# Designed miniproteins, single chains: the designs that were tried, part 40

Each design is a single chain, and the fold is of that chain. pLDDT is the mean over its residues in the fold that is shown.

## One batch from the design tools (miniprotein)

Design m1368
Fold by ESMFold2-Fast:
Structure m1368 (fold): chain A 73 residues (1-73)
Amino acid sequence: MAEQPLTPEQVEQGLARAKELIDKAVELEKDPSKRSEAAKYITAAYLLAVGFELEGARDAAQEILDYVRKAIA
């Protein structure tokens, strides 16, 4: 079997970080002066999702994308 470079703990930590970034972006969007900063946090979360997909952690990537969709809806 091909060795997966991400451990389950790393996947969990990455998911927690992505959700924290998204939550921070939502809070920042409440201040119009910080909306550009909020966009940077959303971008960082998307980059984490791309990283998970490239590492074969597709379920984790999808969870991040779903969380972003719910947060900005």
Scores: mean pLDDT 78

Design m1369
Fold by ESMFold2-Fast:
Structure m1369 (fold): chain A 100 residues (1-100)
Amino acid sequence: SELDALKQVVIDTFAHIPEAQEEIAALAAATTVEEFVLEVNRLNIVAMRKVIESKRLSEEQQKRLEERIKILENVINNKPESEEEKKELKANEKIIEVLS
């Protein structure tokens, strides 16, 4: 399935980070596109924070994760409440459904 391919990309990204293993398992259990997108964002935030807390990263790697966390927090915190955002989400879901 398309979702399985997308899940694998995310899993591969975090495969070498021991602190992310539980979050990867939660992502793997997602069964819908909407659930997958939410779990990807949650996985990335939680896993990146765990990795930063481990103090095992270089300064450059830590800054990259901190910047990505900010982006993902904005996406999650900007939960679509506007009609335009709801329409775009619905259109994307319909496109994925037709192409799957």
Scores: mean pLDDT 68

Design m1370
Fold by ESMFold2-Fast:
Structure m1370 (fold): chain A 78 residues (1-78)
Amino acid sequence: SMEAFEEVKRLLDEALRAYARGDYAAASRHFEAAAELLRKHPEVHEQLDKEESSVPSPLSAEELADRLLAVARELRAQ
């Protein structure tokens, strides 16, 4: 849904802002939330593809979610 797409974008923006200010705990939580939402709403992947056509084909929904979880785990280790 469009709501899920907007929520994923919001979570990723908040994660990046938290990371930029050194709040790794908050960044980790936001990345995990984004990954969970992507897994629950795989249709969000199609919306991401429609919004961003100027970049190489985006990762699959599962692949993107796995990468977000990996980043979250690394941030929690700090």
Scores: mean pLDDT 73

Design m1371
Fold by ESMFold2-Fast:
Parts: sequence; structure tokens; C-alpha cells
Structure m1371 (fold): chain A 95 residues (1-95)
Amino acid sequence: MELEEEAKKLTKEEIIELIKRIKKEDDEEELLRNVKLLLIAIQNISIEEAEESIEVLKERMKGQDLKEVAEILAYSFAEAALEKGLITEEEYKEI
């Protein structure tokens, strides 16, 4: 519940920072937490829906390179943010 409030308070700059952070993340727990925040903030979904998405993601990540997964997720969120008009093309290129 606190996480949902945190996600809803994220500014454009904080969303960009989180996407960049995900791209470089070496810790699975921190990666999944930041993914959950971005799912709520960018897709405007509930924490319950975000947690369901995280469970699916955890299963797909088994046996995968964490850095490769993190990079794919970062670009996926950057594209979603661009599509929704949350960031500019210039900001997207910076990610």
C-alpha cells in the first residue's frame, strides 16, 4: 500500500531515473521492487495487478542473465513511457 502511494508520487524525472537504475541493477530484489513501482506509475495499475505481473516475471527470469533481463525491462518501460507521452524522444534516447 505504501509502495502504491510512492509510485503515484513519482515525477517524470524520478521515472526516468528509475528506468536508468533498472538498466544497471545487479540485485534481483531491488530490480523487482523498481519494476513494480514503474508498472504502477507508467501503466496506472493497482499494486495487486503489479504483484501478479512480478510473479510472472520471476518465473520467466529463472535461468536468465539478470543483467540481460534488466536491460530488456528498462527499454520496455522507456518505450511505454514514450508511448504514453510521459517522456520525450530526447529523454528516451538518454536511457
Scores: mean pLDDT 81

Design m1372
Fold by ESMFold2-Fast:
Structure m1372 (fold): chain A 93 residues (1-93)
Amino acid sequence: MELRRRLAYQAVAEIYASRIPDLDEALALLQATRERIPPPPLSEFDPELEERLSEAIRRILEEGLERDEIARLLAEALDIPVSLVREFLREIE
C-alpha cells in the first residue's frame, strides 16, 4: 500500500503541474510535493505497476480529463481505493 500511495501522490502532482501555464509555479509545486512525500525507493520496483501508471497518466494528460476521471484512472492503475486518490487531489489543490 505505501508504494502505491506514494506513486498516486506523485502522479497527481505531475498531472496538476502539467496544467499550470507558469513553468516556475509548476516546478515549485513538484518540488513541494516531492519534499512532502519522496519518490518510492528503487527496491520497491514493480515494472507492471509502473507501466500501468504511465499509461494512465498519458491518457489523463492527452485527453484533458477532469478530477473524477483522474481519480478513477489512477485508482484502477494502482489498484487502490478511488477515495484515497480523491484525498490526494484535495491536498494538492
Scores: mean pLDDT 74

Design m1373
Fold by ESMFold2-Fast:
Structure m1373 (fold): chain A 103 residues (1-103)
Amino acid sequence: MKELTQKAVSLDTAGGILFSAGDLEQALELFRKSRDLAEQAGDLELVGESYRNIGRVYAEMGDLESALRAFELARDYFTLAGNTEGAARAEALIAEVRARLAA
């Protein structure tokens, strides 16, 4: 399980670099792979982080409905993990996407 978590973190880091470079589709692919490995490892906090990153990519692509769903999942996983700060940040992102959808 530790090897899966380490690989998930590495993919998450690489996805973040691609996101910053504007390679949104490749960033999304790496974050999804990270999420799958984190789920296999049972690392709820890392699953939450991966969903938050997936939501950020979708928001940048303009897919606000997919972004909202991803941020809701991030909030739920952070809550299950006991990460109150992560859950609060995800709630702020949910509010931002909801405001954009209502505009």
Scores: mean pLDDT 89

Design m1374
Fold by ESMFold2-Fast:
Structure m1374 (fold): chain A 71 residues (1-71)
Amino acid sequence: MSRKEQAALLLVSAELRVMATEVDYELGELSEEEVRARAEEVRRLADEAERLGAEKADVERVYALIDRLLA
């Protein structure tokens, strides 16, 4: 697997984890503290993707999703 492919998979995984966290929170399955913990996991995925050479716009899109999740 190339670094570009690894970065793409990390970004997709990050976006899916944000969506899963939003659904779980709306269903009452997660506390605010647990939402913050999941947001930190998503941030680590985005940071790793950036390290692997992901496009700035794609990384910033994930950060925007994290900001929305924490609002």
Scores: mean pLDDT 83

Design m1375
Fold by ESMFold2-Fast:
Structure m1375 (fold): chain A 55 residues (1-55)
Amino acid sequence: AELEKLKAELKKRAKEVDPSLKSTATPTTSAGEPAPLAVWRAALASIEASLKAAD
């Protein structure tokens, strides 16, 4: 449940920052596997910081 909400939010935020990144905005491990919840939250925070810096 939590991961699905963060995944949707990440894709939406990433689209605002850089539309070309929306397909690669999903956080994964170096092996291309799904990342744990903490990594998803960190990625979302990073995208939000980039979005705020752009404004």
Scores: mean pLDDT 60

Design m1376
Fold by ESMFold2-Fast:
Structure m1376 (fold): chain A 79 residues (1-79)
Amino acid sequence: ELKKTEEAAKQLQKMADAAGVKPDMDKGKELADELERQGISVYALAEQALRAFQKNPKENSQTLSVASSAAKYYVEKKK
């Protein structure tokens, strides 16, 4: 699971960089901690955010920012 989340985080970061979307690490950390507390997969959220951004980049750029930051924080925390 960690390896899948790391790969998803890299894909989200690449998309965010290409789109000029800035990270929101504070909201990302809060979201990642909340998902872990509830037993919800950060990987599943990252995959959903990536798919949503691919379908509608402008309306989902904030989702991409927060999800990318959450996945990055989760991966760093687990290392």
Scores: mean pLDDT 75

Design m1377
Fold by ESMFold2-Fast:
Structure m1377 (fold): chain A 74 residues (1-74)
Amino acid sequence: MMTEEEAIEYALKKAEEEYGEVVEYEYSVFRWPDGRVAVTVTLKMKNGKIVTMTVTLLDGEIVGYSVRVTDEPP
């Protein structure tokens, strides 16, 4: 079972492995009435890139995952 905190840690590890050093991050959580939870982590990288990762959970399992990389704030 993956918690919201574990989803944030998952996003941080993936960002560091693929995009380098993370300078700062923020997150938001959106809950659907059907029990799905979207954890969106926005990461500012040392190289100036902004990485936005969304992990969607249902009953503690990942059911969706998306990544967007930009040079600008989202």
Scores: mean pLDDT 78

Design m1378
Fold by ESMFold2-Fast:
Structure m1378 (fold): chain A 83 residues (1-83)
Amino acid sequence: SSREEELAKRAEEAIELLREGLETGDEELRERAREELRRVARESGLPEEEAERGVEAVEKALEVLLNMKQEEIEALKREAALK
């Protein structure tokens, strides 16, 4: 559906902006990305509290990935390949 396509595209764009803001330390970009993710989640029918938890979970996951050292990333890749 066009609505699902619109929401998916907006979510993908907002996740990209959030990643960029986290990598560059741009707090204004991070906040704009968080607000857009909250809006997309709410427009998809999630309550405000669930939308906020979802945005926090996405940001934490991105922070973990960005803060990992190359050696730690390579170790996880090796572990994933063995399962």
Scores: mean pLDDT 79

Design m1379
Fold by ESMFold2-Fast:
Structure m1379 (fold): chain A 67 residues (1-67)
Amino acid sequence: SSELEELRKRARELAGERLDALNQQLAANQGKSIEEEMDLGVQILEVATKAVVAAKKGWSAEELEKE
């Protein structure tokens, strides 16, 4: 449990702001564009995946940006 809690906390530190922004964009779309929803969904998955990998590897935000 503590390992998952630390991983989640670190991932939020690395990408929480970006993920929150993407989720706000998705909510604001209100089904107006399926294409935009799909694009935002892909971006959310990519950002979340990279953040989790970076958190697991102990990377800084700067190290994540270099990858």
Scores: mean pLDDT 78

Design m1380
Fold by ESMFold2-Fast:
Parts: C-alpha cells; structure tokens; sequence
Structure m1380 (fold): chain A 88 residues (1-88)
C-alpha cells in the first residue's frame, strides 16, 4: 500500500517540476525543507505524515497552485525519507 503512494507521489512531484514557475519552485523547496526538518526531529511521526499527505492529496484537486507546490514539496521529502529507510 505505501508503494502505491510512493509511485503516485513521485509522478506528481515530477509533473509539478516540469510545469512550475519560480514562485511555485520556492514554495516547493520551503515545504520540502520544513518536512525534512520535522522528520529529522521526530522520525517516529513518519507514518502520521504519510497518512496526512494521503488525505491532503485526495482533497487537493481544487487547491491553488501554490498549495499544490507546497504539497509536492512535502511529498518529495516523504519519498526521500522512505528511500533512506529502505536503504538502511
């Protein structure tokens, strides 16, 4: 089940990067760094963050582009953390 969300997250991050403006890229990077910091401080919350992002992703169809950029950044951080845990 987590693997399905990994594939969806990766596809959404890649699609976003291909069509983003500089402002959207900045929002993406800030959200990415924020989630990376939170995961470093509270690694036990990884499962909660994944569940939260899954719910937000389902609700994001009508979200403004900047909110979609922030969501994509958070997804990128979660995917990177999952790769680190898989490599350990």
Amino acid sequence: MLEEYKEKFKAEVEAFRASSTPEEVEAFERAYEEVRRRLAEQPERFAELVAELRQRLRASADAPRLEQARLAGELAAVLERQAELAAA
Scores: mean pLDDT 72

Design m1381
Fold by ESMFold2-Fast:
Structure m1381 (fold): chain A 93 residues (1-93)
Amino acid sequence: SIGEVFQEAYEKGEVTEEQIERLTKELMEEYGLSEEHARIIAEIALEKAAKKEFEQARLAAVAGIWAAKQGLSPEEVREIMEKAANNEDIEYP
């Protein structure tokens, strides 16, 4: 599950390519995201988890999935995820 991959990154304090690929595939399968969107979400969220920012990782992932499903660009998805991780007010377009 997505939560299991986050927990592994959190516990190890590092992000592996295997974790990124696994989470990318799960996001594509569960949410119907493109590989490009899923990979960006996986990379950012796992980076937060590895830095012991578990709540920020989860919030970023949820915001990123939502933004990708709205058809936002990869750059816009990244911006939304960063705002969510920083507990900033998000103006959803």
Scores: mean pLDDT 81

Design m1382
Fold by ESMFold2-Fast:
Structure m1382 (fold): chain A 85 residues (1-85)
Amino acid sequence: MDEEVLELIIEALRAISKEDYKEAAKLAKKIAELLGIKPKDDAEAFELLMELIKENFEEIEKRIRELGDEEALKVLRDIVNLLES
């Protein structure tokens, strides 16, 4: 995963932990644009973000642990548990 994409995913997880869904949507759209994808709306941007989190969860978890970001780590685990159930 590109370092810039990884950093934006972590920032989006932080925004979700604070219930700042407007900022999370903005970050999700930035991630999509960096991947060459133009999302139709915020919902499509979030779907792409969720797929990236699922596919790259081990790399994302490792970086969050290195940063000591307990709130982002909790949100990451909650999302993965929801997607696996």
Scores: mean pLDDT 83

Design m1383
Fold by ESMFold2-Fast:
Structure m1383 (fold): chain A 87 residues (1-87)
Amino acid sequence: KKEEEAQKLMNRLNNLIARLPDNPTEEQREAFEKELVEIAKKIRELDLPSAEFYFRLVYLEAKRGLFPLPEWLREAILKAGEVYFKK
C-alpha cells in the first residue's frame, strides 16, 4: 500500500538523520548520501502528496539552516531535493 510505504520512507529518513555520528567517516557519508537519494527517488515514485510534502519540509529546513546538520548532509539533502522535486 502506498500510504504504508510512504510512512516507512518517512521513518527511514528520520532514523537516518537521528543516527548521524558527530564525526562521520568518508564511508559513512557516502552511505548516508546514497540512502538519502534512494529515499527521495522512492518518495517521487509513490506520487503521494503527504510523502512529497514531508521531504520538501526536510529540504526547506536544510536550505534555511534550521537544522544543526553537518554541511555535507545539508548539501546532500539539497541536491536530492533539487534533482527529484524540480518541476
Scores: mean pLDDT 67

Design m1384
Fold by ESMFold2-Fast:
Structure m1384 (fold): chain A 118 residues (1-118)
Amino acid sequence: SPVLEIFREFLLKLAEVLGITDPEVLEVIKNAFEDPAAAREKIVELVTDPLARLVLVQGIDAIDAIKRAETPEEVLAVMEAFRDNVLELLEHYGVDPETLEKVKAILDEALERVREAL
């Protein structure tokens, strides 16, 4: 799915911005489409930073929802909800303005590329 490939690319960029460098975590994200439930359990186990863990869990849940979506409108709704939830988490955790702007840019680019691929 072009949508899932785009989402994977941007979820990896989000992980990098949030300081995730563990090759095992990055591999879990790369393979999350195969078994989102197993990927979710691995993220909860391996990612100790609360903000990064919550963001990545939201990302895996979005992958699962996109895989089950039957219409382009449902895919777009999942992407918009993911963006809003991630931004709310960053604001709640008091993330610095530079990191917040980087994440916003990544999420906005992901949403635009998904819209173009639908």
Scores: mean pLDDT 87

Design m1385
Fold by ESMFold2-Fast:
Structure m1385 (fold): chain A 81 residues (1-81)
Amino acid sequence: SMKQELYRRGISLAAAGGVLLSAGDVETALELFKESIELFKKSGSLQADDYLLLAKIERKLGKEEEAKKYEELAKKLREEA
C-alpha cells in the first residue's frame, strides 16, 4: 500500500541519517531525519521518539530553541496516543 511504501522510505532515510550522524555529518543527518518524519506523518507512523531524535541533533548543532520545539512536539504526540 501507499502508506507502507511511505513508511519503508522513511525507515531507509532514517537509517541513512543514522550512518551520517555516526560519521559526524550532523547537518545532512538532520535533513534526512526531517524528511523521514514527514514520511512517517503521511504514513501515520510518527512516534514521539522521532521528534526526540531531531531535538538531540538540533542540540548537537547548538540550536537549543529548535531542540525545545521538537521536545514539545514529542510531548504533544505522547498525549495524543
Scores: mean pLDDT 88

Design m1386
Fold by ESMFold2-Fast:
Structure m1386 (fold): chain A 68 residues (1-68)
Amino acid sequence: SKDDRLAFGKQAAKTIGTHLEPRVGKEKADKIRDAAIAAAEKLLKEDPNASFDDVAKAVTDAARKELA
């Protein structure tokens, strides 16, 4: 369901934040996580049929943009 894909995106974003925290610090890791969550939410609002792969890409792209 859409809720399952959103839950997946949120979990992926949290995992990315946790993995980056030792490198970038808690405040930056939290900002990266929140940006990645927002990207998953925005994608599924604009395209409710977006696949798990589309959600993973949106989360990863948002995290990379925020890290740069």
Scores: mean pLDDT 88

Design m1387
Fold by ESMFold2-Fast:
Structure m1387 (fold): chain A 85 residues (1-85)
Amino acid sequence: KRPTGVERTVSNLRLYTYQILQLAQQDPSVSQEDIEKIQQIYDLLSDLLDKLRNGTATSDEIKAKLDQIQKLYDENWDIINKLIN
């Protein structure tokens, strides 16, 4: 049984991260290094979403990838928070 809720959550996070990435690209005070870090989060979400849609990801793999994405979000929270607020 594949949890459709996880796919929706990942899809929503990907769209949200894309909006943050667009804001970062339009802000001249944001460094290229910071833009690349947000891009990395977006790419990881896109890869996870593809695996979920293909039905090949195990629950353990999904958990591990989400934990990795959460860690990257936390590490870059100061930049993300400035762009949102």
Scores: mean pLDDT 81

Design m1388
Fold by ESMFold2-Fast:
Parts: structure tokens; C-alpha cells; sequence
Structure m1388 (fold): chain A 61 residues (1-61)
């Protein structure tokens, strides 16, 4: 259930800063911050991102 959102977030983290801001903001500010942390080399950013995506997905159901 969260795998598609996780893949999208990982793609955003690897993409351009513009794509990251645009797509990350759509997923929520917490997700955007987690993506930024990953880009800065924060190893815990990946875990935080997954949790944020899981919460976002469940709230929309």
C-alpha cells in the first residue's frame, strides 16, 4: 500500500530540486523534509519518509 508512494518519494529524492519540491509538497511538508534530509546524507531520512508516506496513505483512505 505504501510501496508506490515510497517509490515516488525515492524518485523525487534522486530527481532535480524543482521536481523534489513540487512532488514532495504534494505528499506533505513532513515528506518534503524527509526527502531533503536524505539528500543531505541523513541516513534516518529514509525511515522517516516511509513512516510519513504510510500515515498519508492511511489518512486518505
Amino acid sequence: MASELYDKAVELAKGTPEEMLKGGLELGPGVLMAINAIRRGDSQGMGSLFVQLQVQYQQRQ
Scores: mean pLDDT 63

Design m1389
Fold by ESMFold2-Fast:
Structure m1389 (fold): chain A 62 residues (1-62)
Amino acid sequence: MLSEEERKKVIEFAKSLGLSEAEAYSLAGTADLFGIDAAVASVEKTKGKEVGEKFRKFLESL
């Protein structure tokens, strides 16, 4: 479960990767409810494996 501060960091990072505000909020919700692997898989599906790997490293650094 992400803290409120960690959730905000996830949203801002997702936006920096080119996701819309709505996509970033949805992704933060996925990470909070289903964990890192589910959130990374979602990013890989839409933005590709390289972006997904950057997102994985970001989440693991929280």
Scores: mean pLDDT 80

Design m1390
Fold by ESMFold2-Fast:
Structure m1390 (fold): chain A 87 residues (1-87)
Amino acid sequence: MEPLTVEQLRELAEERARELKLPEEVVETIMNLIDAVENQDYEAFERYERKALGHILALLAAGDHERAAALVEILSLLGQRARSLQS
């Protein structure tokens, strides 16, 4: 599958945040990940990826599988895009 563009990832993240009413802190973490990919700031990406994994674990522990799954999807797609930009 072809990696989504940064713009497509931003649109997907905004749609998922609206539909699932994602917490503000989770949305901020996703937007920071997208910005890190766009700016090729891999240190920032690793920092926010770790924070996003923490949010996923917290959601799963709370039984919020729908929001956890959405965050996993976004993180996976962002990781694919980040890798496609590495030489």
Scores: mean pLDDT 80

Design m1391
Fold by ESMFold2-Fast:
Parts: structure tokens; sequence; C-alpha cells
Structure m1391 (fold): chain A 109 residues (1-109)
């Protein structure tokens, strides 16, 4: 899956920090090909809301890669590294939370 390779290549430094604690690396992919994202330790919130560090458009694809651990298992029911895919429900200005829809959670190998 090309998304896994893109995450590994673009977030290598973040993956090193993920190995030591439970975090989520999240990003939005806008229709114009721009990518906006961040890192959070709030595993539960990343499944419900996207925090806009830049402008996010309604219908943007939102992704999160979550490291495995106790919080991940309690929130998702899955062990190991988890991929979250969702869609932004509305346009968001920087500093706003946008509600997610069509949330899909998958274990990655």
Amino acid sequence: MKIKEALEKNFDENFKSISDKEVAVYFALNEDGTVEGGVTEDIKEVLEYFYAESRVKKGADVFALISGGKKTKEVTGLEGTIMVRAVAEEDAEPGKRVKLKDVKITKIE
C-alpha cells in the first residue's frame, strides 16, 4: 500500500519518537495535494476530531498513524500500529477542531 511507504519516508524522525511512547502522527491531504499535520499523545481525540494547524477543506482525506500500546488497545480494540482514515466533515481555519466522518480503523503489518 503506497500510503505506508509515504508515511515511513516522510515521518522517519517522528517514527523514532513513536517507538518510545504512544502517539499519533496525523495529517490531512487536501484535493490540491497539500499536506498539513502534526503529532499528538491524545489517542482518543484523534479518532473524533482533526486539529487544524492550517486551513483544511471539507471532504479532505484525514489520516493518522498510531503507535501500539495500552491506550491504543483500549480506544480501538486493536494491538500494534493502527492506521486511521477519515474525512473532514467541514472546512476549518487554523486553531479549530473539525469533526471527522467515515472513520475507518485498520491494523497495519
Scores: mean pLDDT 67

Design m1392
Fold by ESMFold2-Fast:
Structure m1392 (fold): chain A 79 residues (1-79)
Amino acid sequence: KEEEVERLKKKAEEYIKQNKYDEAFLLIGRLYSEYGDKETAEELFEKVIEKMLAEGKLTPRQISLIENYKKRKEEEKKK
């Protein structure tokens, strides 16, 4: 199972490099939900977001969703 997590991480990183963000998000979601590797999923998610931001491909709506996601994570840490 740990080898599978590393395989999915590597595949997601390749998709990010190829600007295949939808495919990367699917693998990130799988890492989060199926394997419970929240740390790896969050790291990869941040990489996708940084690349999309740098390329100017994020809509204001997508930026707001990302900000809300980060805010919810911080609120959970406060509990």
Scores: mean pLDDT 73

Design m1393
Fold by ESMFold2-Fast:
Structure m1393 (fold): chain A 72 residues (1-72)
Amino acid sequence: MSRAQIEALFQQYDTNGNGVLSQAEFVAMLQTQFGLSAAQARAVFARYDVNGNGVLTRSEFIAAVTEVVRAL
């Protein structure tokens, strides 16, 4: 999966355009695009939500999705 494809997923799931993804948006994306369970998707989110604010920035999102792609 290319970086451009990962960035397109971020834009698709950032429905309110605020430049971050909520846990719910991120979990839904991982379940739909990669077939992860909700528990697996939440574990990935928790690992990359470094400041614990309940959202992922674009850079944290790219790192998280890159990890998922490498693990597959």
Scores: mean pLDDT 78

Design m1394
Fold by ESMFold2-Fast:
Structure m1394 (fold): chain A 100 residues (1-100)
Amino acid sequence: KDLEEIDRIVAEVARKGENMSEEEAEEILKRLEELFKKSKDPKVKERIMGAAELILGSQKKPSEEQLRRLEKLYEEAKELLKDNKAAVLRYQGIIDALRS
């Protein structure tokens, strides 16, 4: 159920790409934040972070709201997925890039 919803989000982001509006990207990020908090499965959380990365990559000029939501989500993911060193390093790199 949650994985199916994440897969639909990923497919929609991939399909819309550059045509995704700022409002649509913010709504999807808010939904991903809700799913992240609701899920107890680390694999589901990693899949959510993959969807967030696709949203970040699709936005030519992310809004301050999008950057704030993404930074918060990656900081939370880094703490909760701390045993996955590769994911922590990747997420830290993204956070550092967002702050630059």
Scores: mean pLDDT 75

Design m1395
Fold by ESMFold2-Fast:
Structure m1395 (fold): chain A 80 residues (1-80)
Amino acid sequence: SEEDIQEAIEAIEEEIARLEELKKKSDAEVQAVIDETIAQLREILAKLKTASGAEAKKLMLEAQEILLETIQKIDDLVLK
């Protein structure tokens, strides 16, 4: 629904803001991962604003997968 799409857009925008704040406290390797993630999420946001139905659902799942992959990459870089 349009409400679900709007909720997803807002959630992604909030996550981008959170990632930008995390970047300020991160080393260069983690900053690179965050920059890549923000770029990918911004691309999905642009597409979501004009998407509906199955395409919107696909984009929401792609955003979720990107975030999970980013968490794993950061975790791997930070854990000794």
Scores: mean pLDDT 84

Design m1396
Fold by ESMFold2-Fast:
Structure m1396 (fold): chain A 85 residues (1-85)
Amino acid sequence: SIGDELNELIKNLEAAVQAKDEDKAREYIEKILELIDKMIAELEKHKDDPVNQRLIEIYQKLKAKLKEALEARDFEEALNIIRES
C-alpha cells in the first residue's frame, strides 16, 4: 500500500539523516514528495467529498513545507515535518 511505502521511506530517511548522508536524505524526501503527489491525485478523483478536500489541502501544505526544507538543505527539519503530519 502507499502507507507501507511511505513508512519504509520515512524509516530510510531517518537512517540517512542520522548518518548525515545528504544525497540519500534528498532522494528519500523526493520519493516522499512523489507519494504525496500520488495521494493528492487519488483524492482529487473524489474531490466533491469535503473530507477529501480537507486532506488535499493538508497534503498540499505538507508538500510546500517539505519543499522549503529541501531547498534550505535542512533534512532534520524535513524529517520533523513528516513526523508531525
Scores: mean pLDDT 85

Design m1397
Fold by ESMFold2-Fast:
Structure m1397 (fold): chain A 73 residues (1-73)
Amino acid sequence: SPVKEELLALLEELKAHAEKYKDNPLMQQVAAHLDGLIAFVEGLTDEEVLKRALEILKKEFDAIKEELDRLAA
């Protein structure tokens, strides 16, 4: 599914962003939780659920990245 592929790509980007803060224990936990969410999404087959999740993630993506940077400070 192209929707699932795009959703997984954005989640991997958030994980990579958290992993830039390698020495931060909170960011290590965030990366681990994102890894769990990626595994969960890989198992999803409901296209409407995937579309809705992608819409929400795309809308909030920059705000989530900014919040991760704030938490890592």
Scores: mean pLDDT 88

Design m1398
Fold by ESMFold2-Fast:
Structure m1398 (fold): chain A 83 residues (1-83)
Amino acid sequence: MKKKAEELLKKAEEEMEEAKKIAEELDAQSKKLVAEGQTKSYTEGSALSVRGIGYSAEGMIKLKQAEKKKKEAEEKAKELLEK
């Protein structure tokens, strides 16, 4: 049971690390689009800014989902270790 609990925790940590990486990439894309929008006309700049906000939101959603999975894995690992 201990080995199975350790495998669950390791997998959750790896998924969390990957989600953080994806969120950072999406945040960088968001910032780039917003900055580019500042150099364009109001219409073009607004469209780029909205697209950038969308990327940032997607990154946050992925990160929150990974955090939830990690918490669930930690709770399951505790149950397995108590057995």
Scores: mean pLDDT 76

Design m1399
Fold by ESMFold2-Fast:
Structure m1399 (fold): chain A 72 residues (1-72)
Amino acid sequence: LESLKETMRVMAELARRAGADRAAEEFERAVENSTSSGQALLLYGQAVKVLEAEVGPERARRIVREAVDRVE
């Protein structure tokens, strides 16, 4: 859960830098509101869909990969 929340915080930062402010807000809300791993995964999935809508699937995949690589 903590690792997923840390990854989502990094995704929020990268989303904001890419101009995806709405997706960044969704990742931030997912971190704040999730109290279980299952809830965090659900909210993460919703935030990724918003990211894909804002920047397209190719750029969204690059942002996700960069965030995962930074937290690993």
Scores: mean pLDDT 80

Design m1400
Fold by ESMFold2-Fast:
Structure m1400 (fold): chain A 65 residues (1-65)
Amino acid sequence: ARQARVDATVAYIDGVLASVEERLGRPLSAAERQALVDRILDHQLARGVITPEEAAEVRARFAAA
């Protein structure tokens, strides 16, 4: 369940990032990417869709790349 929710959240964010990059016609900068990831995770946390632990795992996956 935890791994599946983390994986689903990563896939969702990857899709959002790809959509934004397609619209811009360029890759996102590290700062733009971090800001968008943080915004999405904060929104998901506020709505109770993910736990703080799951959000930390998602952040770590995007930071480790």
Scores: mean pLDDT 80

Design m1401
Fold by ESMFold2-Fast:
Structure m1401 (fold): chain A 72 residues (1-72)
Amino acid sequence: SSAAARAAWVRTVGERGIARLRELGVPEERIEEIRALFDQAVAAYEAGDFAAGDAYLDRAVELFTQAYGEAS
């Protein structure tokens, strides 16, 4: 299903992003906040709630981009 495919994609992208932030020395508290948002997006997509999934994903990407920019 499109929901399952999106959830799988977000999980993969999120894990790769988190690994990169950890490699750059981003504090674990910030990594955990970003991971929680990716996990919430995945759960929402798996439940078929695309609106909630998109909202969590947008917030995760926003915080990821900020953390990455500060660390690189």
Scores: mean pLDDT 88

Design m1402
Fold by ESMFold2-Fast:
Structure m1402 (fold): chain A 80 residues (1-80)
Amino acid sequence: MSEKIAEEILKEIEEILEEARRLLETGGPQSDLDRLEQRLVDIFKKIQEIKDELSDEQIQKITKALVEAARELQRAREAL
């Protein structure tokens, strides 16, 4: 159960990362950036709720992915 949940979270973060990179390339609307930032916040809240169900390795992988996604969102924001 926890393994599948961690995989689903990682996939969601990867999708945010890809969309952030697309916004950086296309100069997409601010509303899309705001939506992606909100999605990242929602994922962070979900992780806090289920933290006890995740292994240390899963938490480390998710944290790394969140940091990378936040960095790309920051880059997209600066490009707008």
Scores: mean pLDDT 80

